# Designed miniproteins, single chains, continued (5), part 96

Each design is a single chain, and the fold is of that chain. pLDDT is the mean over its residues in the fold that is shown.

## One batch from the design tools (miniprotein)

Design m19330
Fold by ESMFold2-Fast:
Structure m19330 (fold): chain A 69 residues (1-69)
Amino acid sequence: SLEEQGLKGAELQRELQAQGIFDADVIEQKAVEAGIIKPRSDEQKQILRDIGQKLRAIGDEFQAQLLAE
């Protein structure tokens, strides 16, 4: 379940942080290596980044329009 995967991820994160590893990307890589999570394809990662950037740009444009008194 997602809850069990979350618990395993939290335990791995605590273990890695106890070893001095605080980088979220490194923790994600270790979780993939441990089989806790599946790696996202580079294509899926790029699509999610592009969507995130577009949503942020739209938000910034909307905020600018709202503040343009």
Scores: mean pLDDT 65

Design m19331
Fold by ESMFold2-Fast:
Structure m19331 (fold): chain A 93 residues (1-93)
Amino acid sequence: MLEEKLEEAIRRAEEAARAGDLERAAEEMRRAGELAAELGDSRLVARGIGAAFAVAAHLAERRTAGETDPMKRLEALSEALNRIVGAFVEGMK
């Protein structure tokens, strides 16, 4: 089903986030946005948004591993949120 393709895109974005790969995570999340828009299901759009926030959080944590300054960690999270959530929203257009 098309829902399986959405879950696969989310899984690939999560794998990229675990690797610290911002560009690949954003690319997969843009694909997730395209699939959510194609499916037209508000539940799947909500699923994609939730996944985008989780991917951004994991990516920021991975990229700031060992960083003890909470402001630097917050800046990395803000950047990841803008890039990853932005990619999902752009994919939906």
Scores: mean pLDDT 83

Design m19332
Fold by ESMFold2-Fast:
Structure m19332 (fold): chain A 72 residues (1-72)
Amino acid sequence: KVKEAATLLATAIGLASKLDPETVQRLAEEFAREMEKDPEAAAQRGIDAFTALNPEALDVAREAVEKALKLL
């Protein structure tokens, strides 16, 4: 479930920024670790990552974070 949430976040970021699958996989692993410790902190990191990669994808970032948190 944490892995599913992290994969959803990483995939959404990757799709918005056209990242390589390798980068998406690393991002998913990082989010999975952070979500196990603190889902709120992980959500903030997700938003920050989206903003850093593509500010125009802010709406996509918020929606992805909301859906990922529901998967936990």
Scores: mean pLDDT 66

Design m19333
Fold by ESMFold2-Fast:
Structure m19333 (fold): chain A 84 residues (1-84)
Amino acid sequence: SKGSEELRRSYLKPLEEAEKLLEEAKAKNASEEVIEKFERAAELYQEVIDILSNGEDVPKEELEKKRKEAERLFKEGKELFEKE
């Protein structure tokens, strides 16, 4: 549906931002904690994109949990990285 396509596309920018910050963190020799948080956030965004792309009828609650966890990890990673 058009809604699923728009939702899928809405995760592409967060994924790109997480991947970009992951590469910057690695290049700057950031802490393992910062790197792990960005890696996990990117993985979770990719999982949501894959579920939506495959047309899988996954409960909205599961997608919401993955989204919230990715957003939490990305935020925590950014806060830690900015302090290094």
Scores: mean pLDDT 82

Design m19334
Fold by ESMFold2-Fast:
Structure m19334 (fold): chain A 117 residues (1-117)
Amino acid sequence: MEELEKYAIEVFEKHVGPEDAELLREAIEAMRKGDLPRAAELSTRLGVGVSVAEIELDADVTPEEFAKRLLEAAERYGALFIGEVKGTEEQKNLIFEAMKKATEIVADRLAARRAAA
């Protein structure tokens, strides 16, 4: 999901700063390459739990419930998910909009933390 990666980097650059946006870009690239130790190092430096994956929703999890969990993870833990969901176009769009909102929540919380430091 190249569009979500671009969106997340732009949001971080605007709301947090260019250094944090660069750390996010490097963390996403490290995860895509399977360099988990590098991804963990960069996520720790950024102060954000970043995950990149393609997922298939379990039969017991609705797209709406998964979207809610993404937003709750962003609000409670500063966790960001950048990935693709298997499903219908409507399900993909719902999750994509939730991931965009989660990105904004994480960026705003990080910006507030940086301003308080």
Scores: mean pLDDT 80

Design m19335
Fold by ESMFold2-Fast:
Structure m19335 (fold): chain A 78 residues (1-78)
Amino acid sequence: SKEEMVEKITETFDLPREILENVSEEALEEIVKLLEEGPATVDDVAKILEEHGDKKAALEVLVEEGVRLLEEAVKKVT
């Protein structure tokens, strides 16, 4: 189901569910398939979202990853 796909993706990349709630099922299916084939990055997810016209969601996942990377950088310094 769409709900199960959203859960799997958000749990894998530590993303808010709200970002993916309005995303197409086709985009979600492609992302889940990518995850089943091996390790994937947030950049891979954003690319799939863009290709399916989910441009806002693509930008939002990149922002979340950017915030996470900044938090990890601060944690390593302090």
Scores: mean pLDDT 81

Design m19336
Fold by ESMFold2-Fast:
Order: structure tokens, then sequence, then C-alpha cells
Structure m19336 (fold): chain A 87 residues (1-87)
């Protein structure tokens, strides 16, 4: 699925382990990457591309804790943890 492909790409690009993230954060990332599934065909390529953009934005400091929290539908403290793990 696009969610699985996006999440696996996110973990590989960042070096984050699934055990480093709470189940609710893992589900939020899956839901976010699944949102790129088109009505027809595969969303996998889109999800991978959007994952690369997200990781790049975090590493460049182009996304705030609030913006990431709103984007993923998580708490600001969870977003802060993701930013700290990615950088």
Amino acid sequence: SSGDAGLDTFLQLTGIKRSDLSPSVLQALLDYFNSFTPPVGSGIGRAIGETKILVDRIRRGEISQRELAEMLGISQSNASEIIDLVK
C-alpha cells in the first residue's frame, strides 16, 4: 500500500526504528502516506516522493512543530519528537 511504502521509506531515510515511535504516531504516518493513494492505480510512487519531500523539509528546518502536527494530525510533542529523531 502507499502508506506502507511511505512509512518504510521514511524509516529508511531517517534511520528511525518503528520502536522509536508510539503506535499512534506510526498510525498517523500511515494515514498521511495513504492519503496519496489515487482513485485509480497505485499511490506508491507518490507516497515515496512525498516522504522524501517531508524528510527534506524537516532536515532543512522548513517545517515547524505546529505545521508538522497539523499535517499529520498528531500532538505538537509527538511532532517535536519526530523532528528531533529526523535531524
Scores: mean pLDDT 79

Design m19337
Fold by ESMFold2-Fast:
Structure m19337 (fold): chain A 70 residues (1-70)
Amino acid sequence: SVEELLEEYQKKGGEVAELAAKKKDMKGIQEITELHDETVEQLDSTTDPEEQAKIIEEALERLEKIKEKL
């Protein structure tokens, strides 16, 4: 569900942000912030649950790639 995906994104986003902060990786922090802003803007552009789920799934994949570079 969109709710479960959003909860997963929020939890994982917090964990990756904490890791970036601990490493003092300013680029990582910036990329996480930009991803969050883009994701919020995309979610605000649609009320279709299937489209919202795809947006969050893509955000989760991008978040994992940011984590790998930290």
Scores: mean pLDDT 85

Design m19338
Fold by ESMFold2-Fast:
Structure m19338 (fold): chain A 95 residues (1-95)
Amino acid sequence: EEKIKEILKKFEELVQAVLDGASEEEIRNLIRELAKLVYEYFKDDEEKMKKAVEIINELYQRLLEARSLTPEEARRLGQEALKDFKNKLKEIEKE
C-alpha cells in the first residue's frame, strides 16, 4: 500500500528530525504533513483516524523527551518509538 508506506516514511523523517535537533518550526511542519497523510488514509473511518492521531501525538511527546538524553539513548528511544508506532498503526488497520 503506497499511502501507508508514505505515512511510515514521513514518521521516520519526523523521528530523525527530532533526534537531529531540527527547529520547532521544521518539526511542526513534519507533523502537519504526517497528519495530512493520516487524514487522507483514514478519512472514511473517523474512529480509526482519531486513534491514529492520538498514537502520533503520544509518540511525538516521547520523541521530545528523547532530546534531553544522550545521543545513544535518544537514538534507541527513537527506534523504539518508531517500532511502537508501526505496530499500533497495523493494529488499527486490522480493526
Scores: mean pLDDT 75

Design m19339
Fold by ESMFold2-Fast:
Structure m19339 (fold): chain A 86 residues (1-86)
Amino acid sequence: SKLIEELLEYLKKKDIDGALELLSKTFNIEIDKDNPPAIEEFPDKDLAVAFNFLLSVKYNGPKEVLEELLNLIENEELKEALKTFL
């Protein structure tokens, strides 16, 4: 997926804000720590989980929550890229 490739470029740079903005603009999702988007708001569950993972990283969420979100990712390349934030 071209979107996954673009997302991975932001993750390699540790650009959390760039990654969140990419997904936010693509799916018309608000970046709000108090109102995380539901999985149903994304066409792909891995993108929904990745968004919530990055939102949790940005707002200093606990490592245990980040590990739970990683376990839901099925795309191995995306999972390994996100794992570098643990």
Scores: mean pLDDT 83

Design m19340
Fold by ESMFold2-Fast:
Parts: structure tokens; sequence; C-alpha cells
Structure m19340 (fold): chain A 92 residues (1-92)
């Protein structure tokens, strides 16, 4: 039982690390689109800037989904960590 919980914790940690990496990549892409939009506005390309803004909105939906998944994984990891600690205390 303890070994199974430790394995589940490791799997959740691995999933969290991947989710965090995806969030970082989406954040970088979002910032790049905003920077390009600002540059286009400075050049007087209002239509190009508006297109970049719409791309940023699409990326924002991705961030919300990835962030929600990350929070769920954190909550699951905390619950498993508490169960592991409780079992270790009972074996002491």
Amino acid sequence: MLDQLQQQYQQLQDRYDRTRDLYTRLSDEYNRNLQEGQRLLQLGDDEGAQRRYHQSRSLQRGYDLVRSAGLDLQNQAQTLQQQINDLLQQQS
C-alpha cells in the first residue's frame, strides 16, 4: 500500500512537471504575440495588430485549461503526501 501511494505520487509529480512546462511554453507564445501586436501598432498596421490580439485570446483559453489541470494535480499530490505521512507515522 505505501509503495503504491509513493508510485502514484511520483506519477503525479511527473504529470505536474509536464503541465508546468506546457504552461511556460504557452506563456512565452502569448507574450511573443503581444509584443508583435505592439510592434505592428507602432508601424500603423492596426489590422495586423488586431489579428495578433485574437491569437493571444485563443492562447489564453489554453492557459486556463493547463492551469486548471496543474491545480488539480497539486491538490491530488498534497492528498497523497498526507496519506504517505500518516502511514509512515503509524509504522514508527
Scores: mean pLDDT 81

Design m19341
Fold by ESMFold2-Fast:
Structure m19341 (fold): chain A 61 residues (1-61)
Amino acid sequence: SALVEKGEKLLEEGIKLAKQGKIDDAKFKASKAVQLYVDAGDMQKAKEAADKANKAIEEAR
């Protein structure tokens, strides 16, 4: 779905921002990605996205 594709793009952008040390921007993009997966009804992708984003943010600190 279009929501899943948009969520994937936002998650990739969030992870890239985390690697750049832009933690607040990374959190914002990751939160938007998770919300899009929830809105699409894909709770598994939402959980995986949240876990992956949190891991990337933690590793960048």
Scores: mean pLDDT 83

Design m19342
Fold by ESMFold2-Fast:
Structure m19342 (fold): chain A 70 residues (1-70)
Amino acid sequence: ELEKKIEEAREKIRAGTANQEESKIYLAGLVEALKRALEKYGASLSEDDREQLEKFIKKAEELLKEFLEK
């Protein structure tokens, strides 16, 4: 699910169907939601699930940063 959401955002950006402002808002919201999930539920997640969540957060943050940097 998390991987699918990030890939869907990436696909829309690549296809040029999402405008840059909407993409930034979506990615910022996604990053915050994922960070909150990790904060609240991280200790209850398996090591594999936690690692996957951290990986998705990092990928979403990198993509968001790219939009902010040009």
Scores: mean pLDDT 69

Design m19343
Fold by ESMFold2-Fast:
Structure m19343 (fold): chain A 129 residues (1-129)
Amino acid sequence: EKVEKIKEVIEKTVEELKRLIDQGSADVTALDPAIAPLVAQAKAEMERALEQFKEDATIAAYGAEIDPEGAKKTFKLASEELKREIERQADAVIAASTPAGAAVIRRYRDEILEVIEKGEKEATKLFDE
């Protein structure tokens, strides 16, 4: 079923993103304990954005067989909102970080953005079927 396949893509994407956010937060905090409160705040905002993405993307999945074009647009919008929030939160932490900490944050940010893009491409392919 098309809806179930899209939901599977959403679940895999969210699970991988949670893992990367957790790993990135831990690695940055270990490198620069002084910014731990800022990292914790950024993590909380990223997790909130991820829950919103999951909700909006799941609604889009249920629309896939009724209005595929509208559902696809909703999914893409949800992905773009998530990407913007990830970049905003990562940039805030980078601004307060050491050069070594900033390098680690950029690496995890780029990995997170790649996972979002991969999930969006897989889901849009399914919407077009």
Scores: mean pLDDT 90

Design m19344
Fold by ESMFold2-Fast:
Formats: structure tokens, C-alpha cells, sequence
Structure m19344 (fold): chain A 89 residues (1-89)
């Protein structure tokens, strides 16, 4: 259950960060979204559930639409972080 919540939070954070980049937002803001998601994924379950609910509401999507593994979600976060950091240089 915890891994499911962690995976969904990270997957939604990637989607939000990608949407922000498409909208021309600052890469620093997108990095902040990913950093917040990583911190939240290490918090107790109630905090993870709260953040998941917030992201689902913000993006207008269903949690059932996000089925990737925790490993895959972490890989995508790392790849996007590397890309965003490169954009700042």
C-alpha cells in the first residue's frame, strides 16, 4: 500500500512538472514539484494520501490511471530532474 501511494505521488508529480514545462514555467518551479514529491514519499501514510488527493484534484485525473511501479516512477523523476538541471545551465 505504501509503495502504491509513493508510486502514484511520484508519477503525478512528474506529470505536473511536465505540464509546467509545456506551459513555459520556470524549470526551478518544476524541480520544486519533484523535490516536494520525493520528500512527501518519505512521510507517514496520512501525509502521502493528503498529497496524492491534492495532486489528483489539481490535475483532474484518477489515481487508477497511474499504475507504474515505484522503481519506474523514481527512474522518471531522476531523468526529469537531470533534464531540468541541464536547462538551468
Amino acid sequence: EQQRLQSQILSLAVRKAEQMLEEGKDPIEALGVLDEALVTASQPLPEQQRRLDELLKELGVSASDFTESLEEALRRVGELQSRLVSMLR
Scores: mean pLDDT 81

Design m19345
Fold by ESMFold2-Fast:
Structure m19345 (fold): chain A 70 residues (1-70)
Amino acid sequence: SLLSQEERERSKKVVLEEAKKNPSVTPETLQLALRLIELGAPLEEVLEVLRNNDNSSLISGVAIRAIARS
């Protein structure tokens, strides 16, 4: 679902905090995660992308759903 700007800002903060705790998160993965939040992806799915950044099928699914909602 499309979120308010305030909800997106809160979600981005959580994503940034999660990325700081996980040194395996590349700058490219972080940029993707932040873009998914802007596209309206649920925070839970975006956090799964950060935790499973080698799972291309999961990442593709989240991205496709986010784009379809934008």
Scores: mean pLDDT 73

Design m19346
Fold by ESMFold2-Fast:
Structure m19346 (fold): chain A 82 residues (1-82)
Amino acid sequence: LKKKLEELEKKLEELERERKELEELIEEVEEEIREMKEKGAPERKIAVLEAALGILKAAISFIDEQIEKVKKEIEELKKQIE
């Protein structure tokens, strides 16, 4: 049981790290979209970046779901140890 708890805590740390990396990438893409709009870039190029931004935001939502699931599993295991 202790090994499984340590493994889940490590998995949570990895998921939180991945979330931070995706959050940073989303910020970069949003800045690029803003700059392209200011420079009058073609609508098609902006649409491609906005589609990519949508995918990245969906990935964050998926990771958030996984983080909540892992947190719940950790809490359930802690209840079993005590």
Scores: mean pLDDT 83

Design m19347
Fold by ESMFold2-Fast:
Structure m19347 (fold): chain A 58 residues (1-58)
Amino acid sequence: SLIDEVEKLALEGRGKEALELALSQSIEELRRNLDAALRRRNSVAGSVLGEALKIKEE
C-alpha cells in the first residue's frame, strides 16, 4: 500500500523518495491515505503524506 511504501522509504532514510512518491499521487488519493495513516497512528507515513498534501494544495 502507499502508506507502507512511504513508511518504509522514510525509515530507510529515503525521505526525499518517500515525499516524491507521495507527490506523484492525486490530491484525492493523498487525502484518503492520510486519513488511513492517522487512523492507524502511523506518524511516519502521516507526516510525509500530510506534507505532500500541503504542498499540492498550498
Scores: mean pLDDT 85

Design m19348
Fold by ESMFold2-Fast:
Structure m19348 (fold): chain A 79 residues (1-79)
Amino acid sequence: EKKKEEEELKEKILAVLAAKIGAELLANDPDLSVNTPEEEQAALELLQKRIEEIKKSPDAQKVLEEAKKIIEELEEASK
């Protein structure tokens, strides 16, 4: 039961990190297009690479804490 809660939390954190990184990529490159399957695949690869770089960073824990805070704020806003 505790293992299931840990998995759900990890999935939520990963989803928030992916959304945040995706938003940053779009903000930094306004010419980034996802209109074709090839462009969509390239964007997904960039997203995955960015997530892995963050995980390897010495500040990875800080980024995870920020993601948790965003999840909590979204849950509060939904109520």
Scores: mean pLDDT 66

Design m19349
Fold by ESMFold2-Fast:
Formats: structure tokens, sequence, C-alpha cells
Structure m19349 (fold): chain A 91 residues (1-91)
């Protein structure tokens, strides 16, 4: 039996755009998993988008800060490449 696929990297880029009293959140993700010996790693990426009100955005920001800490701890423990970046723009 081949060993199970392992997480090699997970990158999350969160863009928050404020326009006309609304907040638009765009999450770009990139995932890389180990493949069987002698094959290239499997990669998947995508984009998710949603609109948030002020209260929902504050809750999201708190959750993202917690997730960033958990990812940093997991990266140190498991030796995987985990990153979370947040960019905020006013238009």
Amino acid sequence: SAPAPKLLSLKLDVDITHLDGKSKVTINYSLKLSAASGTVPKEQSGTNEAEFDKEELEELKEQLEKLKKEMEELAATEGVDLSLSVTETVE
C-alpha cells in the first residue's frame, strides 16, 4: 500500500475591499499535496468571494487571526508550508 497523500503547502490570500459602505472579501487559495513516489505533487487553486457587513467582517478578521496562529504552529510542528495573508483596500 502506498502512503497517504500529505499536505505540502496551503496558501490563503484574503483581499478585503471597502466600497460604498460594503465590504467585499475575496479568498484566493493554493493547495499542494504529495503524490506517489516518482510523480509530481498535486496542486489545486481557486477563488471564493462574498460580501460582509461590519459585524461579519470583524468576526471574520478575528477568525483569520486565530487561523494564522494555528497555521504557524502546525507549520512548525509538521514542516509544511502554510501561509495566510490579509490585504485591506478602500476604493
Scores: mean pLDDT 77

Design m19350
Fold by ESMFold2-Fast:
Structure m19350 (fold): chain A 69 residues (1-69)
Amino acid sequence: MLSKEQQEIFEKTAKLIRSGLEALGFTPKQIQEVLDAAKEHAIKLVREGKEVTPEDIARAALRKYAELS
């Protein structure tokens, strides 16, 4: 589970990622796959006692983007 603060960080970062992927011509399904992977990574970091940063979220998204490209 993400805290309220961590959830807000995720949502703000996810909105920027979504806008960027839409501009690149990604489909709604591909965007959702990227955002789901980023969310799973954020939850994993929290479970491991690590801080969730916008950079961690963006890195997880970029890794998934590379798999779809």
Scores: mean pLDDT 81

Design m19351
Fold by ESMFold2-Fast:
Order: sequence, then C-alpha cells, then structure tokens
Structure m19351 (fold): chain A 78 residues (1-78)
Amino acid sequence: SREELLARLREIRERAKTASLEELRELADEVARALFAHFPNMTKEQQEQLRAHLRELAEDREAFIRSLETLIRVIEAE
C-alpha cells in the first residue's frame, strides 16, 4: 500500500543519515525493491534505469537523502 511504501521510505531516510557509503548502496537497493513492489507494471528497462539512478545517488549521502525527501513528498501528494 501507499502507507507501507511511505513508512519504508521514511525508515530508509532515517537510516541514511548515519549510513556509510557501503550502507547507502544497500539502502538504494532497498528503495528500488520497495518501488518495484508498489509499481508492479514497471518494465524491466524502467527497473534497471531506476536501480542505476538510485545507486548513483547513493555515492553522496546528502544527495541520496534529498532525493528520498523529494520522493516521499511526491508519493504523499498522490
């Protein structure tokens, strides 16, 4: 559900604040999996693009957190 997705993203955002760069990569994969579960009609190509983008964002903790905050805001507006 949307509520479960939001709760998961908020948890990941909080964990990201103290995460190492290695842990951020794992959190990026968790975000991708949560989004794939919520948007089951996403194509394989879209899933690969999203995973790659999130992993790229995970190179910078500040950028990753900012992106999660934006994603949470967008989903909350639905």
Scores: mean pLDDT 85

Design m19352
Fold by ESMFold2-Fast:
Structure m19352 (fold): chain A 100 residues (1-100)
Amino acid sequence: GSEAARGRLYQIAGDAAGEIFKEKYGPEAGQAVRDALRALGEGNEEAFDKAIEKAKKTPYGDEVLKAIEELRANRDDIFGLAAELSGKALKIRYEKKKKE
């Protein structure tokens, strides 16, 4: 159904955002963003709250929380978000491979 498709888009967006935030703020921040977007796609408020708690414990907690809230505010355009974030993640992978 449409809910399953929406959940997949949130998973794609979460994986991409997690990769971006891992590079900028470290692996704990990346995991928190990934977990938050996955929870939003699943409609799982408890999992979302746990992801927010983990984000608060990172060195850049306030910046990570602001980004999660901005991603949540754009929930009605999850396809556009998934596409944009995937493009940014691909660029990060390309730059990493170029430096290796």
Scores: mean pLDDT 78

Design m19353
Fold by ESMFold2-Fast:
Structure m19353 (fold): chain A 104 residues (1-104)
Amino acid sequence: METLEEQLKELEALLSESTDPLVKRLLQNSIELIKKAIEAIKNGASPEELKKLIFEFEIQRGLALIVRGVADIINDEETKEQADKIVDILDKVIEELKELLKKL
């Protein structure tokens, strides 16, 4: 849970620095998902709810990789770096949720 709260702060910081509308949308969606995950865990989320959250984060991770790939093709280093940071944050969130799922 501490990891989720830390990753939420990192995404909120990235959102404040982001200028690209697509990156902002990815950040807003990811922030909303982390908030939902924190609330679900505090309320004693079932294994089924955790699996659904993991799936939703994997979708956002996939979208961030697509944004990264497009940014690389058009030589937008700022957007590429922001997308890479989003992927790293989402990887940490997904691993935390998978660890919680294994303990249930």
Scores: mean pLDDT 86

Design m19354
Fold by ESMFold2-Fast:
Structure m19354 (fold): chain A 64 residues (1-64)
Amino acid sequence: GAARAREVIARIAERTGKSVEEVRATLRQLGKLTGGGRTSALSRLARATGLSVEEITEAVEALR
């Protein structure tokens, strides 16, 4: 839901040093990727933030 997406976005921002606006833009771009490109980008972001791929995917879907 929207509340969970906001929490995930805030955690990504804190852990990457990016603004919430920059994170939202990045997740919207991720939502446009397909196949292996999307999987690789999600996995890299999960590793950088310590969040699960599932949590990041939920945030991406909430921004569509």
Scores: mean pLDDT 80

Design m19355
Fold by ESMFold2-Fast:
Structure m19355 (fold): chain A 69 residues (1-69)
Amino acid sequence: MTGEEAVARLREGIESGDLELVERGGAGAVIEARSNKSEFVVEGLRELLEETEDPEIRRMIENALRAVE
């Protein structure tokens, strides 16, 4: 999974309310950011955190950010 794919999967999960897709996107984002030191993934996660008000989704994004920062 690329960083772009991971961020896109997260956004899709947020828009559809699919928590499984959000979790899969978050896990992929962590793997990609840790392996490739991707600033794109980190900034994408921050932007999605600012765009969402769902407490469960926010928690998943915050966990992903903590894992990569």
Scores: mean pLDDT 75

Design m19356
Fold by ESMFold2-Fast:
Structure m19356 (fold): chain A 86 residues (1-86)
Amino acid sequence: MMEVKPEELIEEVEKAIEELEKEGREEEVEILKKTLKYLKELKKKKDIEKMKELALETVEIIKLSETDKEKAEEKLKELEEKMKKL
């Protein structure tokens, strides 16, 4: 499999923010903006494994938001709690 670069993971989160903004989901947008901030900090620290983990969770949440908005919101809150513990 082709490995995604850290820059591409950040770009995926930024695109996710744009899609949620389009949906009018401001609370989820704020959580993803915090996630983006942590991803950029992890990139500076070269913590690629944790960066990949956060990016994958974020992408899964966005996919869920299209089919199950309640589950997506729950997972976004869990992600925010994980970020606060970093």
Scores: mean pLDDT 72

Design m19357
Fold by ESMFold2-Fast:
Structure m19357 (fold): chain A 55 residues (1-55)
Amino acid sequence: MEKAQAVKDVKAVGSPVVTIKKGEILDVLAESSDFWTVNYKGKVVKVGKDYVKKI
């Protein structure tokens, strides 16, 4: 899976809502035009593309 790193703190929209801290590593599951679907510590959430960069 492709990995990404959070460039700032963000509240990711999902069930439950998750706060991702700057510097956290995420597994990218899917990419769309305005958000990424990621696995963060076993939770599938959506995060804005401006908040993460590919590693």
Scores: mean pLDDT 75

Design m19358
Fold by ESMFold2-Fast:
Structure m19358 (fold): chain A 68 residues (1-68)
Amino acid sequence: SAEEKVAAARKALLANPDDPQQWLDYVRALVEAGKPAEAAAVARGILEAHGDKFTPEQRAELERIAAL
């Protein structure tokens, strides 16, 4: 289920929070689970705190999700 994907993505993120891909996977999972407001809040937070750790393509996706 989408909720199981969120749980799996969150577990992966907690295991390796320094990997930018884990943050993207988590935010994507939140959108798929019908939680766009939560996804947007997470995306805004990570862009503000660590936007420089993401590639330009990853930043563009996070900015799109942040606008949800």
Scores: mean pLDDT 86

Design m19359
Fold by ESMFold2-Fast:
Structure m19359 (fold): chain A 86 residues (1-86)
Amino acid sequence: SALEEFEKVAKEKLEEIEKIALESAKLLKNQGFYDLSVKKAKQIIADYREKFLKNPDPSLIQDLVDELEKYAKESEKLALELKKLA
């Protein structure tokens, strides 16, 4: 089903973000960075899940991917900038 495709993509992207967040947290020696990054990714997924349940449009799966990829890039950039300040 379209919902199963959504949940599969969401899980795969969350796992990718968790790995990136873990490496960023190690770089910064800050576990809070991991916790906040994962929380934000889960919030993005939850928002798109609500939209998908109201109107199961396959384009929302691509929108979810784009939003999570954008968030991951912004999060990595922030970690690198914070490392320069330390």
Scores: mean pLDDT 87

Design m19360
Fold by ESMFold2-Fast:
Structure m19360 (fold): chain A 87 residues (1-87)
Amino acid sequence: MAPSAPLPSDFRTETFDITVSNRVEDIRSAGDVAELLARLGHTRKVHLTVEGELDPEARATVKEVVERIREAGAEEVTVEVRLPPPP
Protein backbone atom coordinates (compact mmCIF):
# COMPACT_ATOMS: atom_id res chain seq x y z
CA MET A 1 0.00 0.00 0.00
CA ALA A 2 1.35 3.41 -1.00
CA PRO A 3 0.97 6.46 1.26
CA SER A 4 -1.31 9.10 -0.22
CA ALA A 5 -0.75 12.83 -0.53
CA PRO A 6 -3.49 15.18 0.77
CA LEU A 7 -6.81 14.56 -0.96
CA PRO A 8 -7.96 16.76 -3.85
CA SER A 9 -10.90 19.15 -3.48
CA ASP A 10 -13.80 17.67 -1.47
CA PHE A 11 -16.19 18.27 -4.39
CA ARG A 12 -15.69 14.65 -5.53
CA THR A 13 -15.29 13.07 -2.07
CA GLU A 14 -18.11 15.04 -0.49
CA THR A 15 -20.34 12.94 1.72
CA PHE A 16 -24.05 13.41 1.09
CA ASP A 17 -25.40 13.24 4.64
CA ILE A 18 -29.17 13.20 4.95
CA THR A 19 -31.60 12.38 7.77
CA VAL A 20 -35.10 11.21 6.89
CA SER A 21 -38.14 9.75 8.59
CA ASN A 22 -38.91 6.03 8.43
CA ARG A 23 -41.56 6.65 5.76
CA VAL A 24 -41.08 4.86 2.43
CA GLU A 25 -41.81 8.07 0.51
CA ASP A 26 -39.16 10.06 2.41
CA ILE A 27 -36.55 7.30 2.05
CA ARG A 28 -37.29 7.00 -1.68
CA SER A 29 -37.03 10.77 -2.22
CA ALA A 30 -33.69 10.93 -0.38
CA GLY A 31 -32.47 7.95 -2.37
CA ASP A 32 -33.46 9.60 -5.67
CA VAL A 33 -31.51 12.75 -4.77
CA ALA A 34 -28.46 10.77 -3.63
CA GLU A 35 -28.57 8.62 -6.79
CA LEU A 36 -28.71 11.73 -8.98
CA LEU A 37 -25.80 13.37 -7.13
CA ALA A 38 -23.71 10.18 -7.38
CA ARG A 39 -24.55 9.78 -11.09
CA LEU A 40 -23.47 13.38 -11.76
CA GLY A 41 -20.24 12.82 -9.81
CA HIS A 42 -21.14 15.39 -7.14
CA THR A 43 -20.86 12.82 -4.34
CA ARG A 44 -18.95 9.56 -3.86
CA LYS A 45 -20.06 8.80 -0.30
CA VAL A 46 -23.62 8.70 1.01
CA HIS A 47 -24.65 8.54 4.68
CA LEU A 48 -28.39 8.02 5.16
CA THR A 49 -29.84 8.30 8.67
CA VAL A 50 -33.37 6.94 9.13
CA GLU A 51 -35.23 7.95 12.29
CA GLY A 52 -37.52 5.33 13.79
CA GLU A 53 -38.26 1.66 13.23
CA LEU A 54 -38.13 0.27 9.70
CA ASP A 55 -41.20 -1.60 8.47
CA PRO A 56 -40.58 -4.37 5.91
CA GLU A 57 -41.53 -1.98 3.09
CA ALA A 58 -39.17 0.70 4.44
CA ARG A 59 -36.34 -1.85 4.73
CA ALA A 60 -36.94 -2.96 1.12
CA THR A 61 -36.91 0.69 0.02
CA VAL A 62 -33.62 1.32 1.86
CA LYS A 63 -32.08 -1.72 0.12
CA GLU A 64 -33.39 -0.53 -3.26
CA VAL A 65 -32.04 3.02 -2.91
CA VAL A 66 -28.66 1.81 -1.58
CA GLU A 67 -28.26 -0.49 -4.60
CA ARG A 68 -29.24 2.31 -7.00
CA ILE A 69 -26.82 4.78 -5.39
CA ARG A 70 -23.97 2.26 -5.58
CA GLU A 71 -24.82 1.46 -9.22
CA ALA A 72 -24.79 5.21 -9.96
CA GLY A 73 -21.13 5.37 -8.87
CA ALA A 74 -21.02 5.99 -5.12
CA GLU A 75 -17.92 4.42 -3.52
CA GLU A 76 -19.45 4.14 -0.03
CA VAL A 77 -23.08 4.00 1.12
CA THR A 78 -23.79 3.88 4.85
CA VAL A 79 -27.22 3.54 6.45
CA GLU A 80 -27.83 4.39 10.11
CA VAL A 81 -31.12 3.61 11.86
CA ARG A 82 -31.85 5.65 14.98
CA LEU A 83 -34.20 3.85 17.34
CA PRO A 84 -35.47 5.37 20.59
CA PRO A 85 -33.82 3.78 23.63
CA PRO A 86 -35.97 1.33 25.61
CA PRO A 87 -37.73 2.96 28.60
Scores: mean pLDDT 74

Design m19361
Fold by ESMFold2-Fast:
Structure m19361 (fold): chain A 104 residues (1-104)
Amino acid sequence: NKKKLEELMEKYGVDPSSRESIEELISEVSELPELILKLVELEEKGETELSEELKELKEKVELALAKLRAEKWAKKNKDEELLEKIKKAKTPEEILKIVEEAKK
């Protein structure tokens, strides 16, 4: 179901109206389609709890997506120091803080 896919993409901060951006993100984060498909299957089964394997996959994909988006933004601004800070980040929350601080 495309609508459930779009809702999950929005949850991970991806604009579902931007087909080209979605295709690039899927290409660069190869595990993103697997995560989305497994989350859709979980919802269709009426399950609310993630398996340990699915939790690990979710954390890995969320970190990879956050890094990818932040690195693209830093590269467009030609900020090498910001790019290094993003690469050293270990959590999506740390990446968000780095980007928000740089935008101020």
Scores: mean pLDDT 72

Design m19362
Fold by ESMFold2-Fast:
Structure m19362 (fold): chain A 110 residues (1-110)
Amino acid sequence: MNERKAKNVIEMGKKAGLPEEVIKKLAELVKNKDYKEAAELAVEVMLNSKNKEVQEVAAMIALQSMYEAGASEEEFLEFIDLMLELGLLKEEEAEEARRALREAVEEERA
């Protein structure tokens, strides 16, 4: 499972044009299950990039890593708001993401 996740990070990062050093570090963190550090690095890459494709792939890696790390509903909501501010989500897409998150949290409580 971890090998596949690391391979997916490498493939996505290469397609978007992330720096090779960043791709390698993200893949190593995911392989080692250091998902919190992987999420933090992916968010940093997203914030520091001016390329929309790089920002979108970094956002996807951050979301996946946050989920695996057991991030709170509040942390996911803050990240959705950040993606909206960066223009990576439309308002309608952000509303759908907030609803999906609420439904997932309700299922975890059941």
Scores: mean pLDDT 80

Design m19363
Fold by ESMFold2-Fast:
Structure m19363 (fold): chain A 88 residues (1-88)
Amino acid sequence: SAAAEVARRAIELLRRLRAELEGRDPELAARLDEVIAVLEMALASGDPELVRFALRGAIDTLRTLAREHPEWRPLLEAAVAELERLLA
């Protein structure tokens, strides 16, 4: 489904972001693991509304992390912009 494809693309994007952070900020990488897990559960449910809800939650979490981590803000804001394009 279109929702499943959107969820898969969001998970792939967040996994790339997590890999960039893994060796540099393990605590932030762990927060991204939590976001990825929620998206994976939504994808596994097969419910397009749960996927949309989880994606919106991921965007909100990344915006919060961008405010809390100025050193990673450009990278996190770029990820937010990509996720917002998936919702459009």
Scores: mean pLDDT 88

